# Designed miniproteins, single chains, continued (3), part 54

Each design is a single chain, and the fold is of that chain. pLDDT is the mean over its residues in the fold that is shown.

## One batch from the design tools (miniprotein)

Design m9853
Fold by ESMFold2-Fast:
Structure m9853 (fold): chain A 97 residues (1-97)
Amino acid sequence: MVNLIKQSANVITFGLGEEARKLFEEGREDEIGKYVIDGVRRAYDSLDLEDISKLPSIGLVVLNLPKELIEKILGEERAQELIDWFESKGIPREVFD
């Protein structure tokens, strides 16, 4: 399940989420592109949506990012709100590990 969710999101976001994860793991977070950061912020701005299907496609980049990176972009409180929202829509928390 988790791997299928991450693979689907990575295809939709043109590999940007997986690339951002690798950059973060290598200590190269300064090289993470604006589109990834904007995607995370757009996902957060979409928390009032009823369905994940209504998210802008670039917002799905969040599904390939570790919680620590989401926290660096949004702050701890907003990152937790976003993860809780995805969990409420059926995305397991392990996606963000």
Scores: mean pLDDT 77

Design m9854
Fold by ESMFold2-Fast:
Structure m9854 (fold): chain A 68 residues (1-68)
Amino acid sequence: IKEELKKLAEKVLSKLDETTRKSFKNGFDYLLKQGKYEQGALNIALTARRLGDKELYEEAVKLLEKIK
């Protein structure tokens, strides 16, 4: 779960500009340290949807269902 979340987060980070990437990474790392994996997966899914990345969104939703 944690490693799967990190892999999906790296895919999101590769699509964001430098400033947005730093903000996303800091927030995501905080959620992982707190054990909030469901919130982490949800943040990835919402960001992928905003980026128009259907495949990444579907991968994030599958991981979210696995965490629940």
Scores: mean pLDDT 79

Design m9855
Fold by ESMFold2-Fast:
Structure m9855 (fold): chain A 65 residues (1-65)
Amino acid sequence: SLKDEIENTIKKMEEEFQKRIDELKAEADRYKDVDPERAQVLEDSIKTFKEYLEKKKKELENLAK
């Protein structure tokens, strides 16, 4: 069904974005004591990725209704 396909797409998208967020977080954590400015840029990128993911999830969930 379309609903099942959308749910599967959301799940796959969440997994892909979470992997990128985890990678960025690990990089930010490495830089926070040696280059806090770079760490802040990475943290801002994480926030942007989270916002984008949430927006896309809502768009896809609306299609399932």
Scores: mean pLDDT 83

Design m9856
Fold by ESMFold2-Fast:
Structure m9856 (fold): chain A 79 residues (1-79)
Amino acid sequence: ALEEYRAFMASLEPEARELAASGDASDPRMIALVRKIAEALARALKEQGVTEVEVPDTFEGKIMAEALRKEGIKVTVVK
């Protein structure tokens, strides 16, 4: 699970660098990439038996919360 997540993240690194250089967090490609990362991490956490996670009250944290809830993980949003 964690090794699969790390391999997945490594495969996205070139795309992540290119999109980060654009500076547009509202770009559909950036949003899609962040969602893919969040969904992969949520699956890895689910496979490791994680049942509850705290996420920051940020744009990325809200996307992560959505992905975690899809996997049935309880999410607490923290300031």
Scores: mean pLDDT 70

Design m9857
Fold by ESMFold2-Fast:
Structure m9857 (fold): chain A 74 residues (1-74)
Amino acid sequence: SVLEEFKKRLDELLEKFKEGEISFEEFEKEMLRLYTEAMDRLVAAGASQEEIDKAAEEMEKYIQEKLKEAEEIA
């Protein structure tokens, strides 16, 4: 699913940050890019407004958790 792929990609992005492969600024930019791409994919797939809202809420919650973890390391 779009949501599962988003979470997987964000986990991989956080791992790259932890390994020093990308800066914190690059992590934030790429995280926003992944969110935007996931939303665009949902719209392109003809997802309902209810499905989009639910996915956005879950993605936003996941982003906040990963961002806090990254901020504590930075």
Scores: mean pLDDT 84

Design m9858
Fold by ESMFold2-Fast:
Order: structure tokens, then sequence, then C-alpha cells
Structure m9858 (fold): chain A 130 residues (1-130)
């Protein structure tokens, strides 16, 4: 795995794990994905592999890959909240304003972002515009 991508993905997972409102199931999933990424075993998890593909797509400025992952947030599945928040933080770490704003909007529309977290994320997006 690319060490820069690995670092950014692990930082994004750790940021989501710090949220006090995560369910036990969401927390257990992220901990398992984190372990697989730390051990370079991403092929053992579809989610770990998807996070790597997304981070690589951001780094390589692959707009089509970015759009595929952004539109995947429109589907109703039990773990899309934590998945989407990890994607959001990866986009923020790369300074990709357009993709970060698109992800944040979709997650907010689904009610996946609490008001206090939304205000924090909007402040980070404003810093990227300066």
Amino acid sequence: MDEELKKIILEAIDWVLQQPWLTPEERALLQKVKELIENDEINKSALALDLYRFAKGIKEEDINTQLIFITSLDYDHPLVRVYGLVLLHIALKFGNLKTAEAILRRLREKGYVPDDLFAELEAELQKLKE
C-alpha cells in the first residue's frame, strides 16, 4: 500500500472513531478495517479496498472514480454513515474542496451529520477556501 494513502486513510478512520454517537456495530467495523489497513491486508475487506481506491482516486485526480464513490452515498445501506464520513475526511486531508462539499451535502441531507459536527466541518471547508 502507498504509505501516504495508508496514513491519510488511518487518520480519517481515527477521526470518525472519535465521534461519541457511533453505534457499537459501526465502531467494531471501523476498528476491524483499521487493523486490516495497518497490517497491509486490505484485500480481506471490501470496505478497506474501497477506502484505498477512493484515496488513490483523489490523489491521482481521477474525477470518474471520485463521482462513483460520491454517488454510492445515495444508496441506503446500514454503514453508509461511517463510510461516508471516512470518505469526507480523506477528501478534506487532500484539500479536495469540491469532493468534500459534495460528500458533506449528501450526508447532511440524509441526517447523518449532527448540527455541531456540521458546523465544525463547514469551518474546515472555509479554511480550504482561504
Scores: mean pLDDT 82

Design m9859
Fold by ESMFold2-Fast:
Structure m9859 (fold): chain A 86 residues (1-86)
Amino acid sequence: AVAELIRALVDAWRNHRDSDAAAARVAEALGVSVETLRALGEGGEAPPALAARLAAVEAALEAAYARLRAEKPSAPPEEIERALLA
């Protein structure tokens, strides 16, 4: 689900240097607050007002991640995740 995907991305970035900065950039790119992203990362549910937008973002992120991974198979996960924000 959307919250699960965002949580997995937040957890992955938390294992890298500058994870706090990465979380802030993801929140900005998704149009949510860092607090909202943190709540989703901690297993919280997306607010109803954001649910439809996050569903579309989830589909786009999944497709973009697969494409970027295929284009940069040797890139570390952190680089692929940052590329999703470009």
Scores: mean pLDDT 60

Design m9860
Fold by ESMFold2-Fast:
Structure m9860 (fold): chain A 80 residues (1-80)
Amino acid sequence: MKVTVVLSDGSKKTVEVSDDASAEEILAKALSLLSVDTVNSLTAEAIANAIKKIKELLAKGVKEITIKVDEKTGKLEVSG
């Protein structure tokens, strides 16, 4: 499946992950595309909520996941 990360500067990065990848593996791969400063801006609640949303999307059989990063609030928005 494809995972697209939308950064606060408007840039987009897309990576491919295995179709059997866990929600945790998908999020970890997405976070690996971010700067250390961006990752450090994320809250534990944002990470937990993103994993939950990714699990819901995987259950629906989505072929693409988009993760938007809000550095100001430390939040992640996940859509498929």
Scores: mean pLDDT 81

Design m9861
Fold by ESMFold2-Fast:
Structure m9861 (fold): chain A 74 residues (1-74)
Amino acid sequence: SPLEERLREAYREAIEELEKDPSNLQAVVGLLSLLEHHGYRLTPEERERVIALLKSNPNLPKELQDRLIAALEA
């Protein structure tokens, strides 16, 4: 659907910005909004990219880490 395509593009933009700068909290919040508020479901490949991001950014605020982990478990 056009909405799903737009959500996948928003995911792509957020993850690419985070891969460039893992400390970009605005991009983390954007990713969380996609997962928590828009019901975006990660593919296995997208899930692996988010896990890699969490491993590359151990200084991410604990609350945001916990929310991302919860979204990955859903």
Scores: mean pLDDT 80

Design m9862
Fold by ESMFold2-Fast:
Formats: structure tokens, sequence, C-alpha cells
Structure m9862 (fold): chain A 67 residues (1-67)
């Protein structure tokens, strides 16, 4: 569900903070859409936040779908 997408978003953002910037940003967007039921646009916002290393924003966007 959305909580699983949120956990992946948090992990991806933490890796980005370590300077690794993994492909997890794209995976976060896909998980937000497929597991969370978010729109592609909201999923993109979650992935972008994860890429920037913003743990709180990435998690919230992945779980809430851009609320």
Amino acid sequence: GPEKAGKLARESALESQKGRRPEGARRTANATMTLGGSSPEDASKAGLAAAKGDVEKAYKLAVEGGK
C-alpha cells in the first residue's frame, strides 16, 4: 500500500543524502503510482523529492499522493 511506497521513498532520499543518488528516485515514483495509487504527476513529485534527499517530503508525497 502507500506505506510501502513511503518506506522506499525514505530509503531513496537517505541514499541521495549520502551522495549516491541511486535510481531509487525513479523506483520511488513507480512505487508511489503502483502501490499508493497516486497520479503520475504526484508520483513524479515524490521521486524528485527523493532524488533531492528530502526524506520528509519524499515520504509524505509517496504516502499522501501530493496532499
Scores: mean pLDDT 71

Design m9863
Fold by ESMFold2-Fast:
Structure m9863 (fold): chain A 94 residues (1-94)
Amino acid sequence: MLSEEQREELVREARRLRAETVAEIARLAPEVADEVRAMLGSLIGEIGRARTKEEALEAVEKFREYVENSDLPEGVKEVLLRFAERVRELIERV
């Protein structure tokens, strides 16, 4: 089970990754940057509510599936899938 402190640290780290990811998206596809920021915020919110590592990892997997099935440009999808993998690694380290 994730402690409150562990969840807060995961959310803080994921928010840093979101800032980096949104900056990259703003250079590649500025027209979707706001939508991407909202999508990443939703995922981080789900991680912040996760009771276990398994629940947090499930949120990341659902996000990955959503991105792959979206109408987003291919380059944007690649960036978002890298974000998902980096967040997964953060969760695994807790």
Scores: mean pLDDT 87

Design m9864
Fold by ESMFold2-Fast:
Structure m9864 (fold): chain A 100 residues (1-100)
Amino acid sequence: AKEEIIKVLEETINKVIEILEEEYKKTGDPKYKEMAEKLKKVKPILIKELSNIEDLEALLTVAEAALAEIRDMAKELSPESQKKVEEIVEEARRRIREIA
């Protein structure tokens, strides 16, 4: 359960980074590049922290908080990219519920 939940979060973050890098290519706005670089730095820290949590309820709480922050960040994106991030986050939430 724990390893599968962590994998879902890592895959979700990777997909969001890809969307941010595409927005940067389209707009040239350094904000998107900075967001992508921040997520690339935070990802290994988050994965390590989650790996140290032995309580499933605590792990699910941190995972849900991370997904909520990703959704909030997506509000800064184009409508098309925001929708893609929302779909990715909803899919992650479904997969986590099936695992837990």
Scores: mean pLDDT 84

Design m9865
Fold by ESMFold2-Fast:
Structure m9865 (fold): chain A 82 residues (1-82)
Amino acid sequence: SSEIQALTDQESALVRANIADPSKFASRYTARALIRSVELGRDLSVDEREAIFAELAREAGMSDAVIAELLALSRRRHAIRA
């Protein structure tokens, strides 16, 4: 839908503006999420994945305000997709 596209475009714009290397960031996220999943012996919840994202985004120098906005946009997209 146009709403999902608008939310996706907003997220992409914020990521590109605030993360110098989105590909490297994605790789670091995937690695940390995999390690956490193995340690717990189960798949991560949405809240656990969001916590890893926020942790890495802070390490990359992203502000708490931008992190909160990205998480809000992500939650809105997932709510629409069901």
Scores: mean pLDDT 80

Design m9866
Fold by ESMFold2-Fast:
Structure m9866 (fold): chain A 62 residues (1-62)
Amino acid sequence: LPPDPPSTVDPSNPLAVRAARALHAAGVETVVLDRDSPLTDEQLETMIEGAEEHLRLEEARR
């Protein structure tokens, strides 16, 4: 199989890039946040906040 990325992210949207990184680190395997995504900036910010809080709690358990 060709090495197709399991996730698609618009690299020109910093909120989408940040959300994808946080979600991947939180254990989400596939993230689609390209420019055709129906997600608003507010929804992306909510996802980032939730994923980063989850990561913060995971780091605190180490």
Scores: mean pLDDT 69

Design m9867
Fold by ESMFold2-Fast:
Structure m9867 (fold): chain A 88 residues (1-88)
Amino acid sequence: SEGLVKAGEEFLEKALEALKRGDVLSAILYASYALLSYAMAGDFDAMEEAQKKLLEAAKILSEEDQRKFAEAIKEAVEFAKKIYEASS
């Protein structure tokens, strides 16, 4: 769905802005919504690119917050894939 890809792009932008502010919690929430939106659209290439952009942007965080963010993103990707599979 083009609408789900659009939603993914908008949430990805919000997640990247939250990372720039050091707002790790908002970044995790928006990133999770972006990844889920891409997965529900069946656009796993967009989901993978979003994951890469998020992890790269998170390098501005402390090492501890980088680890916390990376683990949350990994869990969000796994959850999004499961939701897509359950919806098929």
Scores: mean pLDDT 88

Design m9868
Fold by ESMFold2-Fast:
Structure m9868 (fold): chain A 93 residues (1-93)
Amino acid sequence: EDPLIEPPEELRKLLKEAGIKDDKVTFGEAIGAVSAYVTEKGLGEIRIENGKRVGIVDAKDTPLGKLLGKDRMTEEEFVQALREKLKKEGKIV
């Protein structure tokens, strides 16, 4: 089940920039919107690590970096950090 959450204020600002006007979102909607924001702002890059393509998010000096407390992370770490932030600081309805 994908519960509705009321995101923290800093995430709500990012969601509004991504075109989400609703006060409540699912985890999937929040992650999808923030991933679109990363793409639109050019914060994503691809690296080769151990022969595998790895997506990297460089959020240094961005609202996203401030929200997650990390300047650089893999796409997998980014999704996990965002889910954890939403569970800890978001209000489930």
Scores: mean pLDDT 75

Design m9869
Fold by ESMFold2-Fast:
Structure m9869 (fold): chain A 71 residues (1-71)
Amino acid sequence: MSLMEEVEARLKEGSEAILKAIAAGDYETAKQLAELMKQLRKAVAAGNEEEARRLIKQLDELIEQTNKKLE
């Protein structure tokens, strides 16, 4: 799987997690998710694969934590 496919998947999952956080009134988590997604897009645009991989890992962790708390 290409890095771009992984990035696109996380941006879709992150967008859904933001909507769930907003619906639950957790605006701080929604803001953190949006900031990580913004940083991921910037890293990809810069061709920084190492930074993109780190941001994907952080985004995956925050998405999982958000979904677990907002059952």
Scores: mean pLDDT 81

Design m9870
Fold by ESMFold2-Fast:
Structure m9870 (fold): chain A 79 residues (1-79)
Amino acid sequence: GALEEEIARLEEELERLEREAVRAHIQGDYKTTAELLLRMAELLERKAELYEELGDHERAQQLREKARRLREVARQLLA
């Protein structure tokens, strides 16, 4: 359905952002890495909202925890 299609699109975007973040990190571009991690965290929160709508509260909680960890890493990279 529409929710599952949106989740699939978010997963594709997350895979692209992860590849970009890895590249930026390898190049020592910590500011770009942090910005990409923060964007990934936003998409993970959106994905969590969609899983809540589907009734999958456990996956939603796991996604929110993953978003929280990415924000923490981004904060450390910007210090």
Scores: mean pLDDT 90

Design m9871
Fold by ESMFold2-Fast:
Structure m9871 (fold): chain A 95 residues (1-95)
Amino acid sequence: SMKEKKIEELKKLIDEAVRLITEARRAGSVTPEQRERLLEVMRKIVKLLEEYDVPLSLIGAAEAVLGRARELFGHDPELDELLKKVQEIREKKLA
């Protein structure tokens, strides 16, 4: 189904974000290109969470990845807003 395809896309995006964060941590630095690619991936993750009803486990995985990105980049206004959106989606699903 379309929903199943989007869930698989979300899983792949989360895996890519984990890979990018791991590579940046191992290098001890983040290039501007790596930062922008990670933000693009994070934007796509949040968009999928907003558009599709997904399992809590995937919402949790997305929140964890966004949290790790914040630890890597520090406080970034866009990243803070993306994390806030994921937290709101989680709270709404638990209601």
Scores: mean pLDDT 84

Design m9872
Fold by ESMFold2-Fast:
Structure m9872 (fold): chain A 73 residues (1-73)
Amino acid sequence: PPLTPEEQKKIKEEIAKEVEEKIEEIKDENEKKVATYMLELLKTSEEEFNAVLRALVAAGATTAAEALALLEA
């Protein structure tokens, strides 16, 4: 059966917590900033998260610094 909205919210919160813990382990500041921004975007809007991911890939961002510059534009 499809997940209920409440079950989807719980799964998102659990994933967000695990991702937050992994972000704390990131040593590169630019990578940490990009990861933090993407996590906040995922928490707020899955559609926006997917749109931004596609835009970054389409723009050919290969480094955290390039990704951060595109996100700040």
Scores: mean pLDDT 70

Design m9873
Fold by ESMFold2-Fast:
Structure m9873 (fold): chain A 64 residues (1-64)
Amino acid sequence: LSIAALTAQAKAFIAALIAQGVPASTLATLVDKFAQYLVNVLGASAATAAAVSAELSAYIASQL
């Protein structure tokens, strides 16, 4: 299970939430929870988690 594959799945999930009318503030909270999951459960570095958070935040901005 790769970080790239998980990030792609997270983007698909975010797209579905945007389609359901979930606000950007809730999406930002989910991105933070996902980054914390990467570090605390999967053992990803803080730098990797920060890069994934930035990518997901940019994706959210591009969809809104």
Scores: mean pLDDT 82

Design m9874
Fold by ESMFold2-Fast:
Structure m9874 (fold): chain A 87 residues (1-87)
Amino acid sequence: SALLERIDAVLERLEELIEYHKDDPEMQELLRKVKEKLEELRRKVEEGDEAAARETQRLIQIISQAIAAFLAGDEKTARELLEQAIA
């Protein structure tokens, strides 16, 4: 599944971000919560849950925006987007 491959790629990127933020325990915890939510959705997507697939696509969009904010050095926007992701 193309979506499962995208989920796995995003999960790897989240692990890299957790390691990169080793000196920011609050950011690491937020990133771990986002990762856990995506892992739960991955299980449902693998089971054929179409509602979970739609939710996953929206979540990946928010995570992608957060990654773009991190690359721009805008950690405040990245944090706000990650908080939105776990809401």
Scores: mean pLDDT 89

Design m9875
Fold by ESMFold2-Fast:
Structure m9875 (fold): chain A 67 residues (1-67)
Amino acid sequence: ALTKDEALAILQEVADKAGTDLDTLLVQLNAVKKDNADIKAVAEEKSKDLDDKVKGDTYLAALKVVL
């Protein structure tokens, strides 16, 4: 299982590739989560739009730890 630090490191990599910071990414993820009940759908949307290298189960696992 991912630790919180490992999950935050994955999300930091996504933020860096998107040209933003981790705090901004977390605000965006919380906003999308509020509008979408399914965390898997949020993970799939953000993987597609922000970072092709952090896809599917890895991103979903990181979001489950952080959110």
Scores: mean pLDDT 65

Design m9876
Fold by ESMFold2-Fast:
Structure m9876 (fold): chain A 64 residues (1-64)
Amino acid sequence: MKPSLEELKEQVLKEARETTITTPQEAQAFVNKVYDWLESQGVPDEDAERIVTEVAREIARQLA
């Protein structure tokens, strides 16, 4: 089954909300992990960058 880009985005956003991230270093590690996972799913770089930006925004909201 091939998930849609929207389904992949929702999945990583859910994981970001459920993951305890308290430092910039933890945030960077999580973002890198998400990017690597999206690449493993065959997501194009442009779409992966867009999804990672949404994840980074969610993490920034949690750190504020």
Scores: mean pLDDT 79

Design m9877
Fold by ESMFold2-Fast:
Structure m9877 (fold): chain A 74 residues (1-74)
Amino acid sequence: SPLARELARRYIKALKALIDRMKELKEQGIPIPEEMKETVKLVIDKVRSLLPHLTPDEQAEAEKLIKEAEEILK
C-alpha cells in the first residue's frame, strides 16, 4: 500500500538520523543513552515489519542500515 511504503521510508530516514547521532556520540566519547538504544531497536523492528512494501533496492539499503545500527549497539 502507498501508506505502508511512505511509513517505511519515514522509518528508514529516522534510522539514518539515529545512526548518525550514535556515531557522533561515540566520536565524542559520550555513552549512548539507554532511551536512544530502545528507540533505535523499536525503529529497527518497524523497518523490518515494513520491508515487504519496499523495492528490492530500498530493502537492501534498509537491511544495511539495520546491520550498521545493530553493530553500533553491541
Scores: mean pLDDT 89

Design m9878
Fold by ESMFold2-Fast:
Structure m9878 (fold): chain A 87 residues (1-87)
Amino acid sequence: SDEFIAELEALLEEMLAAVEAEDWARFLELTGRIVQLVKERAPEAAEEIGEILGEMLERLRAAKSVAEKVAIVREAARRILEIVRRS
């Protein structure tokens, strides 16, 4: 639904802000909220989105700069939104 996509977009924007602020506690909280939201409202997409979030976390472990980390999270956000918009 449009309401689900809007809520997901808001959480993804908050995740980007948390990365830019280097607030990793907030980032992990928001990641958990996204997982819960997807499981409740788009369970058919949960596996694919879980894979994207897993790849995002792995890439973040290797990243050297805030700019690189923001780019990683932004790419994951785009992929997640593409999946939910096509379902």
Scores: mean pLDDT 87

Design m9879
Fold by ESMFold2-Fast:
Order: structure tokens, then sequence, then C-alpha cells
Structure m9879 (fold): chain A 96 residues (1-96)
């Protein structure tokens, strides 16, 4: 599935963005950078767009354990059919 490949790429890019914070002992910044770059990668690879401010707030919800709020916020603001379908699907999963 396309989503499996995108998921692997999101994890890789998240790790790349977050690794400097891990070496600096900045754990909260590590988690935020990982979530932010991961979410950005999913939206971009699915041909969608979302404002950076929304993406940053969604990443903050993610690291706070508020995954439902993160995906709801993304769904409200993201454009692109596949990106919206992905966000809607993730929201369904976290609600179950």
Amino acid sequence: EELAEISREAGRKGAEAATPYFHAGKWDEFLRAYALEGLRTFVEKLGGEVPDEVLEKAADYFIAGKREEAYRLLLEHVTGEKAREWAERQLEIVRK
C-alpha cells in the first residue's frame, strides 16, 4: 500500500529532524520535531496542504497524547482528497 511506504518515509524524516535534539538531551523538542516532520511528510506525500501553524499545533497535541485532537485539527484545515481521507481514517482509528 502507498500508505505503508509513506509511513516509513514519515518515520525516517521524523527521525532525521529529531536526532539533533536527542543528542542535545532535549527530549520534548525531540518528540515535537519527530511528530511535526512525520505529519508534514504524510500531508505532502498525499498531495495535500496545511498551514504551518496548524501543523505545529497538531504536533503539539500529538506529543501531549491528544491524538484525536491532533487529527481533528488536521482534518479541519488540510486540503487534498487523499490527505483528507488519511486524516479522517486516522481520526476513526484513534476513536476506536
Scores: mean pLDDT 82

Design m9880
Fold by ESMFold2-Fast:
Structure m9880 (fold): chain A 77 residues (1-77)
Amino acid sequence: TDKLLFDLGLTLRSVNVPDDRVDDLVSRLSSATSVEEVDAVVQEAIQLVKASNASTEVQVAALLAVIGVGEDLKLLL
């Protein structure tokens, strides 16, 4: 889980999401106990990536990484 949360943080920082927002999302995922809680944070992360003004190629790569982390975390619940 620590590796998945670290990878998520790196992905969000790569599209210029502010550190305070990254830390909030990572903290919420670290404490998530349900699929619904994981999905809520993943959806928020997806919207931040889409709002980041990164190129389409960078946004697609970041979205795939965010979705993958969310799916892996749900398997651990």
Scores: mean pLDDT 84

Design m9881
Fold by ESMFold2-Fast:
Structure m9881 (fold): chain A 62 residues (1-62)
Amino acid sequence: SNEELLEELRKELEKLPLTEAGIKYFVEQFKLFLENPKGVSPEEYKKNILDYAKKNPEVFAP
């Protein structure tokens, strides 16, 4: 299931105007979270990453 969550996150990030480096950064951050979860569910953390990326497109834009 963790592998499925990672693939789902990757696909959603690819729909956003992010650099390859930006996509890689968020995927790696989510992988690290899944290895050592802290206080939130994997689904909630995934949502938080996507919300942040959508609200801050300029930080990770091409």
Scores: mean pLDDT 75

Design m9882
Fold by ESMFold2-Fast:
Structure m9882 (fold): chain A 78 residues (1-78)
Amino acid sequence: EDAELVLKVAETAAELFRQGERDVAIALMEITAGIIVANSENPEEARKIAKEFLDRVNAAQTPEEVLEAGREAAERLA
């Protein structure tokens, strides 16, 4: 389920953010967003959600902001 995948990845990325591995966290989120779009039944909607999600992750200053972005994306994919 795409929503569950996004939440799990967001939790992992938030932990990486806490450890100072921002670049790795962003790369993980970017790869995951690409996989979701590629496997979506509605690629246009999935791309919009992915772009908004990645934009928020790239702007994130805290692990909490990464988790918030993931939660919102998961709600839209559910």
Scores: mean pLDDT 78

Design m9883
Fold by ESMFold2-Fast:
Structure m9883 (fold): chain A 87 residues (1-87)
Amino acid sequence: VTKEQIEQAFEILLKYKESQAKSDFDKEVVRALIRMQLSIALQALDRGLSPEFQQYLELLIKSMEAYEQGDFKLAEELKKKALELIR
């Protein structure tokens, strides 16, 4: 997992979440939350990733790549697997 891969994945996630938002206010909330999540992920990378958090980020990156390529089914499956690792 690299800083560039994390930043690209969160950029794709932001675009997706903004497209689902119903108002400008909801878009601002989504932007703030995703910026916070990106900051946390980058701080974890700098401090050294646990194997579990590394696997989470790898699955999230693959999910966002699948979403960008239009494979929504694979994107949702990989995102679900990523979330299960941190719950």
Scores: mean pLDDT 79

Design m9884
Fold by ESMFold2-Fast:
Structure m9884 (fold): chain A 71 residues (1-71)
Amino acid sequence: SPEKLLQEFEERVKKILEEAKAKLAQIRAEFDANPNASRQEILSYVAEQIRVVGDMQQKVLELRREVKRKL
């Protein structure tokens, strides 16, 4: 049913968001452990965060494609 398909999508999105949140928390902990971070290291942390968000977006888009195929 459409309701079950939507519920499965929401549950899978929740897992993707939880994984992304955990990765972002790890990056933040690495930053906080280095109070004398160089400009290059700070930019590296920002790049890591952008990558995590990009990976999350791609996974959600793949789930959307799966839902569209099942409709």
Scores: mean pLDDT 86

Design m9885
Fold by ESMFold2-Fast:
Structure m9885 (fold): chain A 68 residues (1-68)
Amino acid sequence: PQQDSDDSIQKIKDGYNSLKQLAEKDPSLKPLGDEAEKVGASQGGELGGILAGYQKMKKLLKEYEEKK
């Protein structure tokens, strides 16, 4: 019954990992990837940290897009 929620979390993890991979290859994206990872790691529980990190990552992406 929570498959939809689990699927959403999996998509978040996939996006998170994709950005981390991009940040490793592209220095211009490294600060975004680093911040998202730090936020996720410093948050509370594992799932809560992933969700909070993803939300922060989306906000940072939006801000970078708006500034560029």
Scores: mean pLDDT 62

Design m9886
Fold by ESMFold2-Fast:
Structure m9886 (fold): chain A 69 residues (1-69)
Amino acid sequence: MSEEEVKKALEGAKEAIELAKKTGSRTIALNALHELQHILENSELSEELREEVEKARKEAEKLIGELPV
């Protein structure tokens, strides 16, 4: 995955996290988490991008823990 593709995917995941917060959708939060994990496992990232992706992943994980089952 290119750096531009990672940046776009990260932006999309951040938007999904915000939407999950507004709607209370655990499914949207889970989809964002899954995409962020896939990026971390299958992409060679710059240190800056890796930190941003990991931060977003932690936020999605926290949201999933807070949202109703």
Scores: mean pLDDT 79

Design m9887
Fold by ESMFold2-Fast:
Order: C-alpha cells, then structure tokens, then sequence
Structure m9887 (fold): chain A 91 residues (1-91)
C-alpha cells in the first residue's frame, strides 16, 4: 500500500485553496484546506502549502511547526503549479 503524504493548503481565498488542492490531489496527495493556522495542529501534516500573504501573517507559527512549508504567489498560474510539482518531487 502506498502511504499518502498529507498536505495542508492555507489561504484566505477559497478559489485559490481549491485550485491548489485539486492539483495536489491529482499528484496523489491527501489534502486538507484551511483559512487560518491559529487552531490547527500542524504536526499532523507532512507538508504545508501557503500563499505569500498567509506566510507573512503566520510566519512564526509556520516556522516553529517543524513541518516543511512551500510558499506560492497570491496569483496561482500553471507556472506556479509546475514549480510546486518540482519542489514536491524533491521531498
């Protein structure tokens, strides 16, 4: 059995969260979404994907989690998703 890596996608914009979630699920990841990290147990995740604005807002909590964080631009394009895929392949 393949053990699926669990990814948390954090952004305030639901359309951005769903776009990233669908992409990651297409690559075989288990994905949960959140609009905040304040009440989230980050240690449950193998990876966190967040946008630049969310990273700046929650930087201390994200960096203290011990979980790898990938930061993507606020405007998610096909180039953004290809870069994300390449970063994921290195994990």
Amino acid sequence: AMEKKKVLVVDINEEVREKIKKFLESLGYEVEVADTVENVDLSKYDLIVTTEGMYEKYKEKLESSGVPVIVVPEIVTEETLEKLKKELEKL
Scores: mean pLDDT 82

